Designed miniproteins, single chains, continued (4). Designs and how they scored, part 16

Each design is a single chain, and the fold is of that chain. pLDDT is the mean over its residues in the fold that is shown.

## One batch from the design tools (miniprotein)

Design m12526
Fold by ESMFold2-Fast:
Structure m12526 (fold): chain A 108 residues (1-108)
Amino acid sequence: SLKEKIKEIEELFEEIQKILQKAIDEVISKTTDVEEIRKLTIQMFVLTAESSAVYIAPRLSDEEAKKVLKLAYDRLSAIFKELQPYLSEEDAKKVQELLNRIKSIVNE
């Protein structure tokens, strides 16, 4: 069932967050553009907040958990797309593979 796979989805979300947060931190540490720092800080906040979707999913019905996890997936995918220019080719490929695994689990 979807609930039995929530732990796997949680681990996938955590790995994506680590890669994307590291990329944001590296850019912020090197830039003097206040507008870019503000934008990336907001993205980091949103990325962190989306992890809460996995926390509430076990407390919901399977249908509601699926909707919440799909929304979190869509949000992570959008953040990833915005951050791709700041990622190495290897990190971008890894995040895409992790997102593809989440998508396959949620669509079962």
Scores: mean pLDDT 79

Design m12527
Fold by ESMFold2-Fast:
Structure m12527 (fold): chain A 57 residues (1-57)
Amino acid sequence: MKVLEVRGGGGTVTKKLLEEAKKKGYDVIRSTGTLPYDSQEVLNYAKELGIELHYGL
């Protein structure tokens, strides 16, 4: 399992970041702090791409 770690919370994970993570073969994006998404649309797109979103709590 390949994990991309980012610093920050809501708004840190964007559709562009999800697309880049997919191209690089990441399975998970983990954010330190709050939830790594700022909208339901970003969460839905992550599911469509097969990427799990985790926060550091």
Scores: mean pLDDT 71

Design m12528
Fold by ESMFold2-Fast:
Structure m12528 (fold): chain A 92 residues (1-92)
Amino acid sequence: SLAALKAEAQRALREGAPASEIEALLRQVMEEAGLLEEYEEVEEKRKEALKLQENNNLDEETFKEVRKLSTEMSRKLAELLDMTIAPYTELS
């Protein structure tokens, strides 16, 4: 259930579990919520934006769009987990 996955994710975060374990739990939370496809699409766009940024080829329009999508995903994760801070904010 979503409630059980949420409790486990909160516990893993509180206890300082490995990043790989936390990532796996967050993916399960998104899958249970029916948001896995959206999560994967946002992650792919974020990875491409980071590549463009490293090569000094990231335009302002692409940056704004990816930042918007990442912010929306962070809000959804925070809501699903009852967190006061978003667990998904690497692109700023």
Scores: mean pLDDT 74

Design m12529
Fold by ESMFold2-Fast:
Structure m12529 (fold): chain A 83 residues (1-83)
Amino acid sequence: LDQKIEQLIKKAEEAEKKKDYELAAQYYLSAAQLLEQQKNYEEAIEMYKKAAEMVKKALGDSPEAQEYIAQLEERIKELQKKL
């Protein structure tokens, strides 16, 4: 992995351990976007899935969480078509 992507994933894991799910979601999303730019779709999908999980933990059953998770799931489906 790119050093920058590895650092983002590490920061996401540290935020998740501290139960700062909003921050963890942001770092996982940033890592996913960089992986997508590099056409590493398999790892990008994994990071988008982790971001969606963090959003669910941060926002619960709110309409905002449901809308954002749906957007991430749609992105994951589009990336799966490129595999």
Scores: mean pLDDT 85

Design m12530
Fold by ESMFold2-Fast:
Structure m12530 (fold): chain A 95 residues (1-95)
Amino acid sequence: SEELLEKMRKAYEEGNFDEAEKLAKEVIETSTDPRLKAEAYVLLAEIYFRKGDLEKAIEYFKQALKIYEEVGADPETIENLKEAIKRFEEALKKR
């Protein structure tokens, strides 16, 4: 599903968030590679952040973090996700 992941990223870059969300969900449903699923969850988080839905963005970042921790992703990827989650949770508290 590398091709689906590429189509998903292209839709996001073009501002077609509805198509990007649809493709991200398809990657999550059809991929057997947990790393591809984690990438799709990160993009869903970014889409929902752009929509102003911080709660959904946090949920999707946490799903990506869980997968990356389970597969032993590099420490930098894990720390970057933890930092993003922390920033979004702080932003949500101030609303």
Scores: mean pLDDT 86

Design m12531
Fold by ESMFold2-Fast:
Structure m12531 (fold): chain A 62 residues (1-62)
Amino acid sequence: SKETLEEAKKEIEKIVKENPDNPELVGKEIRKLMEKYKPKLSEEELEELDRYAKRLYIEALS
């Protein structure tokens, strides 16, 4: 659902913001979160979440 997708996006933002100096941990935690939400989201929502996570992760590395 949209609400579940929004919660997942907020969790990704929190992971990135709380770990600015640890990109390895950020990547690991994002991957764990994606696995957790995989059965709760549609295929389209998962693709949106994956794109969002990758965008934030790349921005954090820059």
Scores: mean pLDDT 80

Design m12532
Fold by ESMFold2-Fast:
Structure m12532 (fold): chain A 94 residues (1-94)
Amino acid sequence: SIEEIVEEIRATLEELIAQGASFDEILRRFAALAAKAAVEYAKDPEKMERLLEELGRIAREVAERTNWSEAQRAQLEAVLEAIRTLGEDLAARA
């Protein structure tokens, strides 16, 4: 379910933060998990939009709590946009 995927992603990011992972490692892991989820839900537009909303919320909460720079937050927003584009491309191929 979306709820299970969202909680898995949140738990993974929390673990990386607790271990002192770099911004690049956290962003790369988030992008990989988000892309995997987008592939799973791409053919269901309603679930895909809910997934994107939840991913954006988690990512921005993490960025705020970890005090990422404006440049780092811009990279995060670029990843979120890339995930949306991936979902749209996959839906168009269905």
Scores: mean pLDDT 84

Design m12533
Fold by ESMFold2-Fast:
Structure m12533 (fold): chain A 92 residues (1-92)
Amino acid sequence: SSIEVTGYLSSGEVLAKGKKTSSIEDALAEIAYMLDLARNSGQDLTLEIKSTASKEDMEKLAKGILEIGRTLGLETTVEIKDGEITVTARKA
């Protein structure tokens, strides 16, 4: 399965556009990097994630994103729809 990550800041700066990863672990590492950049810049982050992974793997990915956001002190919302995950992260 593939996981494709797009991330952008509230300024309109694009951090990643359709970046392909081959594992949940690789995707979470990229997402953690973007979340940390958003936190440090004081901006909101929007993530759009497309995957051919199973629903169980998508839920695992979503849970990982929420845990990273919590650790960074960000208010994170995650919506899963079929092969797509949308994330918004803001300062808590």
Scores: mean pLDDT 85

Design m12534
Fold by ESMFold2-Fast:
Structure m12534 (fold): chain A 78 residues (1-78)
Amino acid sequence: MLQGVKDAMIQSLNSLSPEEAARALRLAADTLRERGAPQEVVDHLLKAAEAAKRGDWETMNEHVEKALTLLAEQERRE
C-alpha cells in the first residue's frame, strides 16, 4: 500500500515542471504541519521542494520517500 502511494506521488511529481513540483511539495509540507505532523516529515518535504526547484529529481525522490516513511511511523505510534 504505502509503496504504491510513494510510486504514484513520485511519478506525478516527475511529470511536473520543477517549479510546479516544488509548489506541490511546499503545499504538502504546510498541510501536514497544520495537521500536526512531526517536524522531520515537514523538513524532508521542504528539502524535496528545494531539490525539485533545482531539477534534482533523485534528491527530491529520496526526501519524499523519507517523509512518507516517517509519516507512516507516526500513524503506527498513535
Scores: mean pLDDT 78

Design m12535
Fold by ESMFold2-Fast:
Structure m12535 (fold): chain A 95 residues (1-95)
Amino acid sequence: NTDGAVTISGVHEEDIEIPVVNKDVIFNDNTELKGRLTIGKWNGGKLIVSPSFRGVVLLKDLEVVIDPSGAIFNSEQKTNTYTAEELKERKKDPT
């Protein structure tokens, strides 16, 4: 049980599963995921994505896939911050 922020750093070759996150999820600069990272349940906090992050994150509870290399998440080369409420709203009104 992680009552603190989860920080992902470095190069990961394998699929990673995080069953529950209760605080912020942070992807540091130059983090590369060659496998898929899956978060089962995200109970709040912020998703903070560095513009140098490379990889795919599946938020299973929200049924959202995050690819920060895509224009929608990294169009201005800035650190992107998302809340659970923002991602739920996107799922409810996907237009």
Scores: mean pLDDT 64

Design m12536
Fold by ESMFold2-Fast:
Structure m12536 (fold): chain A 67 residues (1-67)
Amino acid sequence: KKETLLQLAKRAVDAMKERGILTDEEAEEVLKEIQEFIDNSTDSFSNIVKQITNFLAKKKKEALEKK
C-alpha cells in the first residue's frame, strides 16, 4: 500500500537526518519528492521500493560528497 511505502521512506529519511547526513530542509524536500513519486507511480510494490532505495542512496551520496 502507498501508506506503507511512505512510512518506510520516512524512517529512512529520519535515520539520515539523525546521523547528520541530511539537514531538516533537505529531509523535507527528499520526503516530498518520494511522496510525489509514490502518488504518481503505477509500478509494482517491489519496483517502487527499489526506485525509492536507489533515490535515497543517491541523496545520501550527494550529501556526503558535499562535506
Scores: mean pLDDT 77

Design m12537
Fold by ESMFold2-Fast:
Structure m12537 (fold): chain A 76 residues (1-76)
Amino acid sequence: KIEELIKKIKELLKELREGISVEKAQEAVALIVELIDLNADEELILKLVRELLEVLGYSEEEIEDAIEVIKERLKS
């Protein structure tokens, strides 16, 4: 089930690289949240979040700030 979510997220990231869509971005976020709820590997979650934010055009500074916040929440 975690593997199925990862596959869907990667497919959405591929589609977002071809053309930005708010609907697909929101879907990717929802699937990443499901991975967090399933206690998926922290490093995997952080990699997927970084890829999503990069695809959406966030700066390196914004991405690192977001990753730090998520990292803190995953440890709580």
Scores: mean pLDDT 79

Design m12538
Fold by ESMFold2-Fast:
Structure m12538 (fold): chain A 65 residues (1-65)
Amino acid sequence: MVEELKQKVDEELKRHKELLQKSIALMKTTKSADEVAKMEKIFEQSLEATEKILQARLDEAERAL
């Protein structure tokens, strides 16, 4: 149960990170360094917020056991 939830968390974060990395890589070929840096900051904030929410859910599930 917790293992399955942790796996889903890892998959969600990996998918989110992969999509953002692909977007950033494309932007690096067509956009300025300043624009890429702004997108990287948004990426970091989005990933951190998602990770915190998912970790809280995982911790709650573990505590319930």
Scores: mean pLDDT 76

Design m12539
Fold by ESMFold2-Fast:
Order: C-alpha cells, then structure tokens, then sequence
Structure m12539 (fold): chain A 80 residues (1-80)
C-alpha cells in the first residue's frame, strides 16, 4: 500500500498490522520501514501511538516521543 492508502485506512478506523504502521511511519519520516521499527521500539510506541502520529503529521516525532517518554516515566508503576 502507498502511504496515502495507509493513512486513509487509519482515518476510516481500520486496524492495520504493526508492520504496515512501520511502513507508513518510515515513509512519513523519509526512513526505511526497518528504521521506523527501531525508532518505534526505542521509544516504546504502541499501535495507538503510531496511529496518532500518522494522523497528526505536523507534530514532530521527537516531540511526540518525548511526551510519551515523560508519560511512561510518570506511570512507571501503573502500566496496564
């Protein structure tokens, strides 16, 4: 699928495989799918986090990842 097709499916509420989300993230950031996977794993991004980022492409990944890191640190004993 193209990046545009993936974003459209997300907007329609379709649940996509994590591998498809990595592909879309890689294209949005100008990196490979495997590099996108490494970034997502490094920052502990969930499928929901990836979807939110893809729907809000004006928000830099670095800022998103920092916010997520702060959230995880605050919730360090309370992960569901």
Amino acid sequence: MSYEEIVKKIEEGEELPRSTLYKALGEQLGISQSEAKKLADLFGLSNEDLVEFLLNPDRPLIEFSIDRGIELLKEGVAKV
Scores: mean pLDDT 68

Design m12540
Fold by ESMFold2-Fast:
Structure m12540 (fold): chain A 90 residues (1-90)
Amino acid sequence: SMEEEERRRRELTEELNRYSGEAGETALRLREAGGSREVVRELIMVGATAGMYAIHIVASKVSAEEAEELKRKAKREVEEAIERAREELE
């Protein structure tokens, strides 16, 4: 139903916003630790992209299927950037 699609879009945007926040917090921690400027910038960019995907999904009423793809892509990119930051923070 359309209501189920709206609920799924909301769930996916909540996940994307969490990834955006985690990337941003990781970027701040890495910067404070004197880590790589390149990795800090990457974290900012992937976090911003995840946040923009969340806005796009809601504002453009993107299908649940397309929203799932955007979430998978953003999750992968954020997780990869956070992993690089963790190597520098450990």
Scores: mean pLDDT 88

Design m12541
Fold by ESMFold2-Fast:
Structure m12541 (fold): chain A 90 residues (1-90)
Amino acid sequence: EREKELELFLKVMEEAKEFLKENIKKEGKELTPEQKLEFGEEFALILVNSKSVEEAREKLEELLEKYSLPPEERKELAEGIEETIEIFKK
């Protein structure tokens, strides 16, 4: 049971990473340090609490509309997701 939950979580993380890099492709304004922290916290909660890949995508799209995240920030987040995936695979 938990093994399947971990597999789903890893798939959600991979989809979020790919979605940030390829599906959004939206220009926005650079976030302040405070906005980056708040965004990161909400983003992490979406990744941890999502029960499906589609749920994660829908919540992520809503969050990115809220913050108008630029491509550079999307890339940085995708790299952070990749590191997190590697940790969970151990």
Scores: mean pLDDT 67

Design m12542
Fold by ESMFold2-Fast:
Structure m12542 (fold): chain A 71 residues (1-71)
Amino acid sequence: MTLDQLAQASQLVADAIAAVRAGEMSVEEAVKWLRDGLAKLGIDQDLIDQYEKSVRNAAETGVAVGYDPRL
């Protein structure tokens, strides 16, 4: 993975998280879009799986955790 690929992958992750938080995409739509974008960049499937997990975790922290502030 090159530094340029890492920068592009990081931007795709940021865009996916921002779209989910803005309500423009569901988590599943954002994950699908992210996986397609990362695959086009030639990112390894293992790294794509890690980025998917990061997007899901960010969406859960920003959305799911807020629905019950006591937990």
Scores: mean pLDDT 72

Design m12543
Fold by ESMFold2-Fast:
Structure m12543 (fold): chain A 80 residues (1-80)
Amino acid sequence: MPAVLELTSVEIVTGADGRKQVVITLRVTRPDGTVEEHTLRLEVPAGSSDQEMLDLAGERLGRVMLAFLRDPDADPREHA
C-alpha cells in the first residue's frame, strides 16, 4: 500500500532581521503504519509580495507531492 502524505500546517515566520520564512509541516504514514513528521523551511527573498510567497510555497509543496507520487518510499526532504 502506498504511503499517505498529509499537509498539517503552513506558517509564515518573520525573524528579528525582518527576513521571512515559509514553514511547511508534512505528516507521512508509511505502509507499515510508521508515522513521520517532516518540516520544510523556505527562505523568502527580501521584498517578496504575498502572492510571490504563496507561489514559492506552492511550487515547493508541489515538488514534494510529485516526488511522493513517483516514489512513495522517497524522503520528501531530498526532493523539496
Scores: mean pLDDT 70

Design m12544
Fold by ESMFold2-Fast:
Structure m12544 (fold): chain A 87 residues (1-87)
Amino acid sequence: LEELEKIVREGERELQEAIANKASLEEVKEIFKRIVERLKEVITDEDVLKALDNAEELLLKEKDVERAYLLAGITLRELRQYLEEKK
């Protein structure tokens, strides 16, 4: 649980830094892919894993960097809420 919270927080920070530095759409997609890969190492909940797979597919097809950032941010926020419910 603590490791999962750390991955989410580090991912949120990495995305914020990327957008502040005007990262390309492709860079944002790569950052999100790495975050999802790290999350899959610690998440065992099948419904959560399926939601992450769906988010990754949606973000891969995204053509707008602002929308990609928003989608990634929403995904991490929803995961953060899930973690709070499990406490």
Scores: mean pLDDT 79

Design m12545
Fold by ESMFold2-Fast:
Structure m12545 (fold): chain A 72 residues (1-72)
Amino acid sequence: SALEAAEARGQAAMARLKATIAELAAKYGVTDVSAEEVLDRLNDRIAAGEVAVSDWEQLKAALEEIMAELAK
């Protein structure tokens, strides 16, 4: 069904977002915090200009993908 296809796409988008967050958390040394704090810590580093533009763009693309799937 269309709903099952949409759920599968949403799950795939969420898996990509989680993988991107995990990769950036490891790269920027935020692995010693709870999962809920990882995004806040990464956002603080982005705001401080400590994250490479390419890494920030990768995270932004993953977030935009999940938001697009949720908006359908």
Scores: mean pLDDT 75

Design m12546
Fold by ESMFold2-Fast:
Structure m12546 (fold): chain A 112 residues (1-112)
Amino acid sequence: SALRDRVRRILEALKRQVDYAIDKATELGREKVAEMLKEIKDLLDEFLARVDAGEPITREELEAFFNKVLELLDKGIEEAKDDPEVQRMLENLKETVRAAYRRLLADLDAAE
């Protein structure tokens, strides 16, 4: 479906940005931040696998997924409070995630 293709593309784009953030956090020695970002990557991989398996995309699943990702990002931002560069990177990633969430909710509403 068109909705499924859009969800896949958005999640794949988020995964690329999370991969970049993992590499940066690792390079800067921020191991706890890198671990939280890897947990976000695992959640993205699990959601992508379900989309590719043809599972239905529901509002409840989108909300649960994005709320968990945002919770992990908030923990990462707090962990990085002593590092303005890493904190800003995570805040920028959080805004990207929030924008993707708003877009996907709008796409789901338009598909109903």
Scores: mean pLDDT 87

Design m12547
Fold by ESMFold2-Fast:
Structure m12547 (fold): chain A 94 residues (1-94)
Amino acid sequence: ALPKLTAPKSLTVKEGEDAEIVAKVTSDEPVLSVRVFLDGKPADDRFGVTYDEKNQTVTVSIFNAKKEDSGNITVEVTTPGGTASYTVELTVVE
């Protein structure tokens, strides 16, 4: 079966703050890879991505948020059954 992702639909953070997006993964198969995209482009190295297998959570960490980071953050999870994605709208404000 395809994995299912659950996360907040939107997140607002202040410029210069660190932020985290936590997505829950529901899968009966092992997670093979996790990728993160901002507006369809691979996320910058300022975006940390961790997967906790025991809690089945993907955490996307954004360090020193910039206004240019505002946009659609897509978390893509791949299992042997296929790939599923979830999109969070990020808004960076002053």
Scores: mean pLDDT 82

Design m12548
Fold by ESMFold2-Fast:
Structure m12548 (fold): chain A 110 residues (1-110)
Amino acid sequence: MEELVIELEVVGEDGERVVAGVLRLVLDREKRELHIEDLFVDSRYAGKGLGRKLMEEAIELAERLNARLRLEVAADNERSLRFYRSHGFEVVDEYVGENGARILVLERRP
């Protein structure tokens, strides 16, 4: 499997470059699945469209690879579920994690 990390930098008010968002992807070529392992946005830059930009990068890569884009999210995380569904993700599986939390498996087809 191949791992890809995408970092988004912003220029702070003092002119320093800060990593404000990170997207970690893992490609399973045999299954033709691109997994979003991490999508992080620094809370100081939340609401500025960085999460959308990272998601659009993941979607574009998945479409270029003709791969399904997959992720896992807690079933009670309604905000993230709305965000993922707005980008074309559908629930394809569900399981109970080791801590008893319900985890949804989401997929977006190319």
Scores: mean pLDDT 83

Design m12549
Fold by ESMFold2-Fast:
Structure m12549 (fold): chain A 92 residues (1-92)
Amino acid sequence: KAPLPTSLVYHVTDVEDVERVREEIKKLLEELKKNHPEQSLSVTLLVVSDDPEVLEKARELAEEVRRWLKENQSENEHLFAELRRVPRERLV
């Protein structure tokens, strides 16, 4: 088993990505709580979409992740989450 990363960037381009990232972050948080309580973690959601539905769901996911991290800060004070958006206009 590979060691847990200290900083993670997740790319979100559609609704399916939002659901996948949500589950991956939940599993990682549980792993950190059980096996690596001293490990720091930073999570960045990079949204590559101008679709309002994708942006809304990504924002909701970011708020959920921030809430999970805050609730778990009593066990790991170094957990952080942030949301960054990349407009498609800058990719073309």
Scores: mean pLDDT 67

Design m12550
Fold by ESMFold2-Fast:
Structure m12550 (fold): chain A 96 residues (1-96)
Amino acid sequence: KREKLKPSEEEKSLSFQKLFVLTGLEYIAGESQVLVVLRRAKKEGNEEIEKESKKLLEELEKIKKEISNAKTKDEVLELLERVLEVITEADELMDR
């Protein structure tokens, strides 16, 4: 299994505004990766990977709602960690 991605010390030192932008960019990257995995699973008829990909999209929708309500640097950092976790899981599914 792949090691879980986490924010770097440099990323943790960013201002709220910069961390918010970074989290948004990582969200877009993660969503794109999950959609690629889902499309491949549907084409190949892999129901297990399709189900796991849909679960990751549900987690991303939860993260998106929490991003719109985030008011502190700690809240944004927690959301970045969750986005990186989704990216790690999508990358693992891509290798299956």
Scores: mean pLDDT 83

Design m12551
Fold by ESMFold2-Fast:
Structure m12551 (fold): chain A 86 residues (1-86)
Amino acid sequence: SIEDLRKEAEETFQKAEELIDKLEEKYGPDNPEVQRLRKLFEDLKAEVEKLIENYEKTSNILDMLKVKSAILGLKRFIEELEKELE
């Protein structure tokens, strides 16, 4: 359902935010690479939210698949953040 996709997206956003917060704690919030990762996360989050809004309006399967694809992209980004904390 759209509600399940919103929950998955919100959980994924929270995980990414927690990891970026940990990177800021480890390297400092003024670190240029940490700032770049924060910006990339905000851009990815905005894209997912926009795609969810589109799917909510259209209810079509192609827009649902775009949401799922964008969430998978964000999950791959999370894997990269986790490696940076190793």
Scores: mean pLDDT 87

Design m12552
Fold by ESMFold2-Fast:
Parts: C-alpha cells; structure tokens; sequence
Structure m12552 (fold): chain A 73 residues (1-73)
C-alpha cells in the first residue's frame, strides 16, 4: 500500500541521516537500505523509485568513501 511505501521511505531517511551524521555505513545498515530500496521498487511509484534510488546510491557511495579514507588508502 501507499502507507507501507511511505513508512519504508521514512525508515530509509532515518538510516541515511544516521549514516551521514556518523560518516560511516555498517554492513547491517547497507543490507537494510537494500531491502527497503527493493520494497520501494516493487510497490512504489516510478517517481518514488527514482528519487529514493538516487539518494540511496549517494549515501552508499559516501559511506564507502569514508571507510576507504579510514583505511589510510
């Protein structure tokens, strides 16, 4: 339902905010974001899918960059 899709988007927003605040993305957070993204792709509108997909990719990319920096690469 639309209400379930909005609930999933809010959960993604919460996890994304935590990742950006802490400047790190855990394996558990990445797995949860992937699960939520798949649910939104299946049940959300095309516009919702595009918008959350773009934000999801940006957050995952930022988390990966922060982890690489911590490895002193």
Amino acid sequence: SMAEVEKNIKEMDRIEAKVLEEKRLSEEERKRLDELYKEILEKGSPKQAVLVGMRYLAVVSEGFIQEEQEKKS
Scores: mean pLDDT 75

Design m12553
Fold by ESMFold2-Fast:
Structure m12553 (fold): chain A 61 residues (1-61)
Amino acid sequence: SKKDLFKLVVEQLRLIGDYITKVLEARRAGDTSRLKQVEKEYRQRLQELQQQLDQLLQQES
């Protein structure tokens, strides 16, 4: 639904904000392992949101 689409957009924006914050913290600490973990978590969550978006778009066709 359109409401579900907006919820996914909001979640995407939150995810980007959280990612930027965590990257800055890890870079400030010089923690390469933390940077890799943050990137992995971000990409995994992006994939989940992309799958949900694709499902909604298929249903709206």
Scores: mean pLDDT 81

Design m12554
Fold by ESMFold2-Fast:
Structure m12554 (fold): chain A 87 residues (1-87)
Amino acid sequence: MESSPDEQVLMYVGALYKEAKENPNITQEQIIEGVEKVLQEAKRLNASEEVIELIEKTLKELEKASKEEAIKIVGRTYEELRKIVEE
């Protein structure tokens, strides 16, 4: 089954968001590293410019965020990606 690059990025962000919520031992650094890996994969897969820009914006917001804020930021990015992919 061919998923689009944008759908694959959505799945990666969704998985990271789930792990961040369910793993009490996750660190802010691990959340940032997870989003950096998503950005690398998005670029490798040639995801849309809108998706890549959203992930880059998310990384900039995460640089100043606490762990709790980081989880919320990833959740917001997931919802914004869903709108791009599903609409």
Scores: mean pLDDT 84

Design m12555
Fold by ESMFold2-Fast:
Structure m12555 (fold): chain A 68 residues (1-68)
Amino acid sequence: SALEEELRRLAAEASPFALQLVDEMAAGGFRLSDEAVATVLALLAEVLPPETFARLAAVLRRLQEAMR
């Protein structure tokens, strides 16, 4: 999907760690519980600059909404 490609692109530009997390989510088909999404966002918030985090978090939230 376009949202998955956008999320992967942003993660690849942000850091290898962010890309690894996105790849792990993609391997599971982005079928994440609300708790799992919160955990991923907390991990990204610790390692990414605020502006980069905000972009990735927004796309991830939109992707989760689209998967419902």
Scores: mean pLDDT 77

Design m12556
Fold by ESMFold2-Fast:
Structure m12556 (fold): chain A 70 residues (1-70)
Amino acid sequence: SLENLKAYLERLKEVRRHAERADQMIKEAEKTGDEKLLEEARRHYVRALELLGYSPEEAERIVDEWLKRR
């Protein structure tokens, strides 16, 4: 339905917003060495994955693996 499509598009906008904020925080953390920005970025990536349908536990595991490579 149109309502389901609208809800899906709004969810994708939220996902994009969290991912973009996380990316900006990672770039700032790489410049400044601020570990608090890395933790904030982690929270935003986790939220983006949750909005995509991952459980909190799965989202945290995925993000931890991504960040561990830094």
Scores: mean pLDDT 84

Design m12557
Fold by ESMFold2-Fast:
Structure m12557 (fold): chain A 104 residues (1-104)
Amino acid sequence: GSAEALRVAREAIDRILAARTKEEVYDAAIRGLRRLVGLLPDTPAVAVAYTGAVLRIIGTLLDPSASLEEAKIAGLEALRTVAEAGGDRAVAELVDRRLAELRA
């Protein structure tokens, strides 16, 4: 992965984790995904992963039973899914480490 993709992913993770509402998680995750997708290969796999990730984040936002923590996890998992589809192993591993820290 590129240094730029890692920088964008780190910024997105920090914004998601700092969010105080599910709406703030949604805004941070969508902004991060849009920036990250622009740095990944333009492939059908990335496009499909991005669309699915966006729909899952919207689902969490609209689910009144979903907690703020569950919304943050969904946002981080969305970044991981798109990075994996784009072949950016370094970004995927960065997100996995942050997910492990959040779940501890």
Scores: mean pLDDT 86

Design m12558
Fold by ESMFold2-Fast:
Structure m12558 (fold): chain A 65 residues (1-65)
Amino acid sequence: MFDRFDFDGDGKLDVAETALFLASQGFSLSAEEFQALLAAVDRDGDGVLDRAEFEELLARLAALK
């Protein structure tokens, strides 16, 4: 559910789970802002974030706002 997210058994979080988590937390990001943040942290560009990349995403959100 939106109140929580769990990493896959390999410790990775996909773009859809990341988007749902941010929406559940009330982030009012546009699709463009969200994609820009993903591009900044997702070095492979494959739409999968590990824990460290997800934490960097949250840090960039704090810096942006």
Scores: mean pLDDT 68

Design m12559
Fold by ESMFold2-Fast:
Structure m12559 (fold): chain A 70 residues (1-70)
Amino acid sequence: MVKLEYDGELIGEVDVSATGGEAKKLAGEALGVKPEDVGVSYNGVGVTDDQTLAELGAEDGDVAGVGVRK
């Protein structure tokens, strides 16, 4: 699992094969925000809705950053 972090806090976990769209949906549900207003990044690279975290080099136990658009 890859951990999702927002504001220094773990808000959820997704499988390494999860897409950016799946991660944004989970983060949006956890934060009470629309998925379209959520950004997910790994190692400084933004994850697209169709791209998996594994395609960016993420492994089990890694952390992906979450941002919210105002």
Scores: mean pLDDT 82

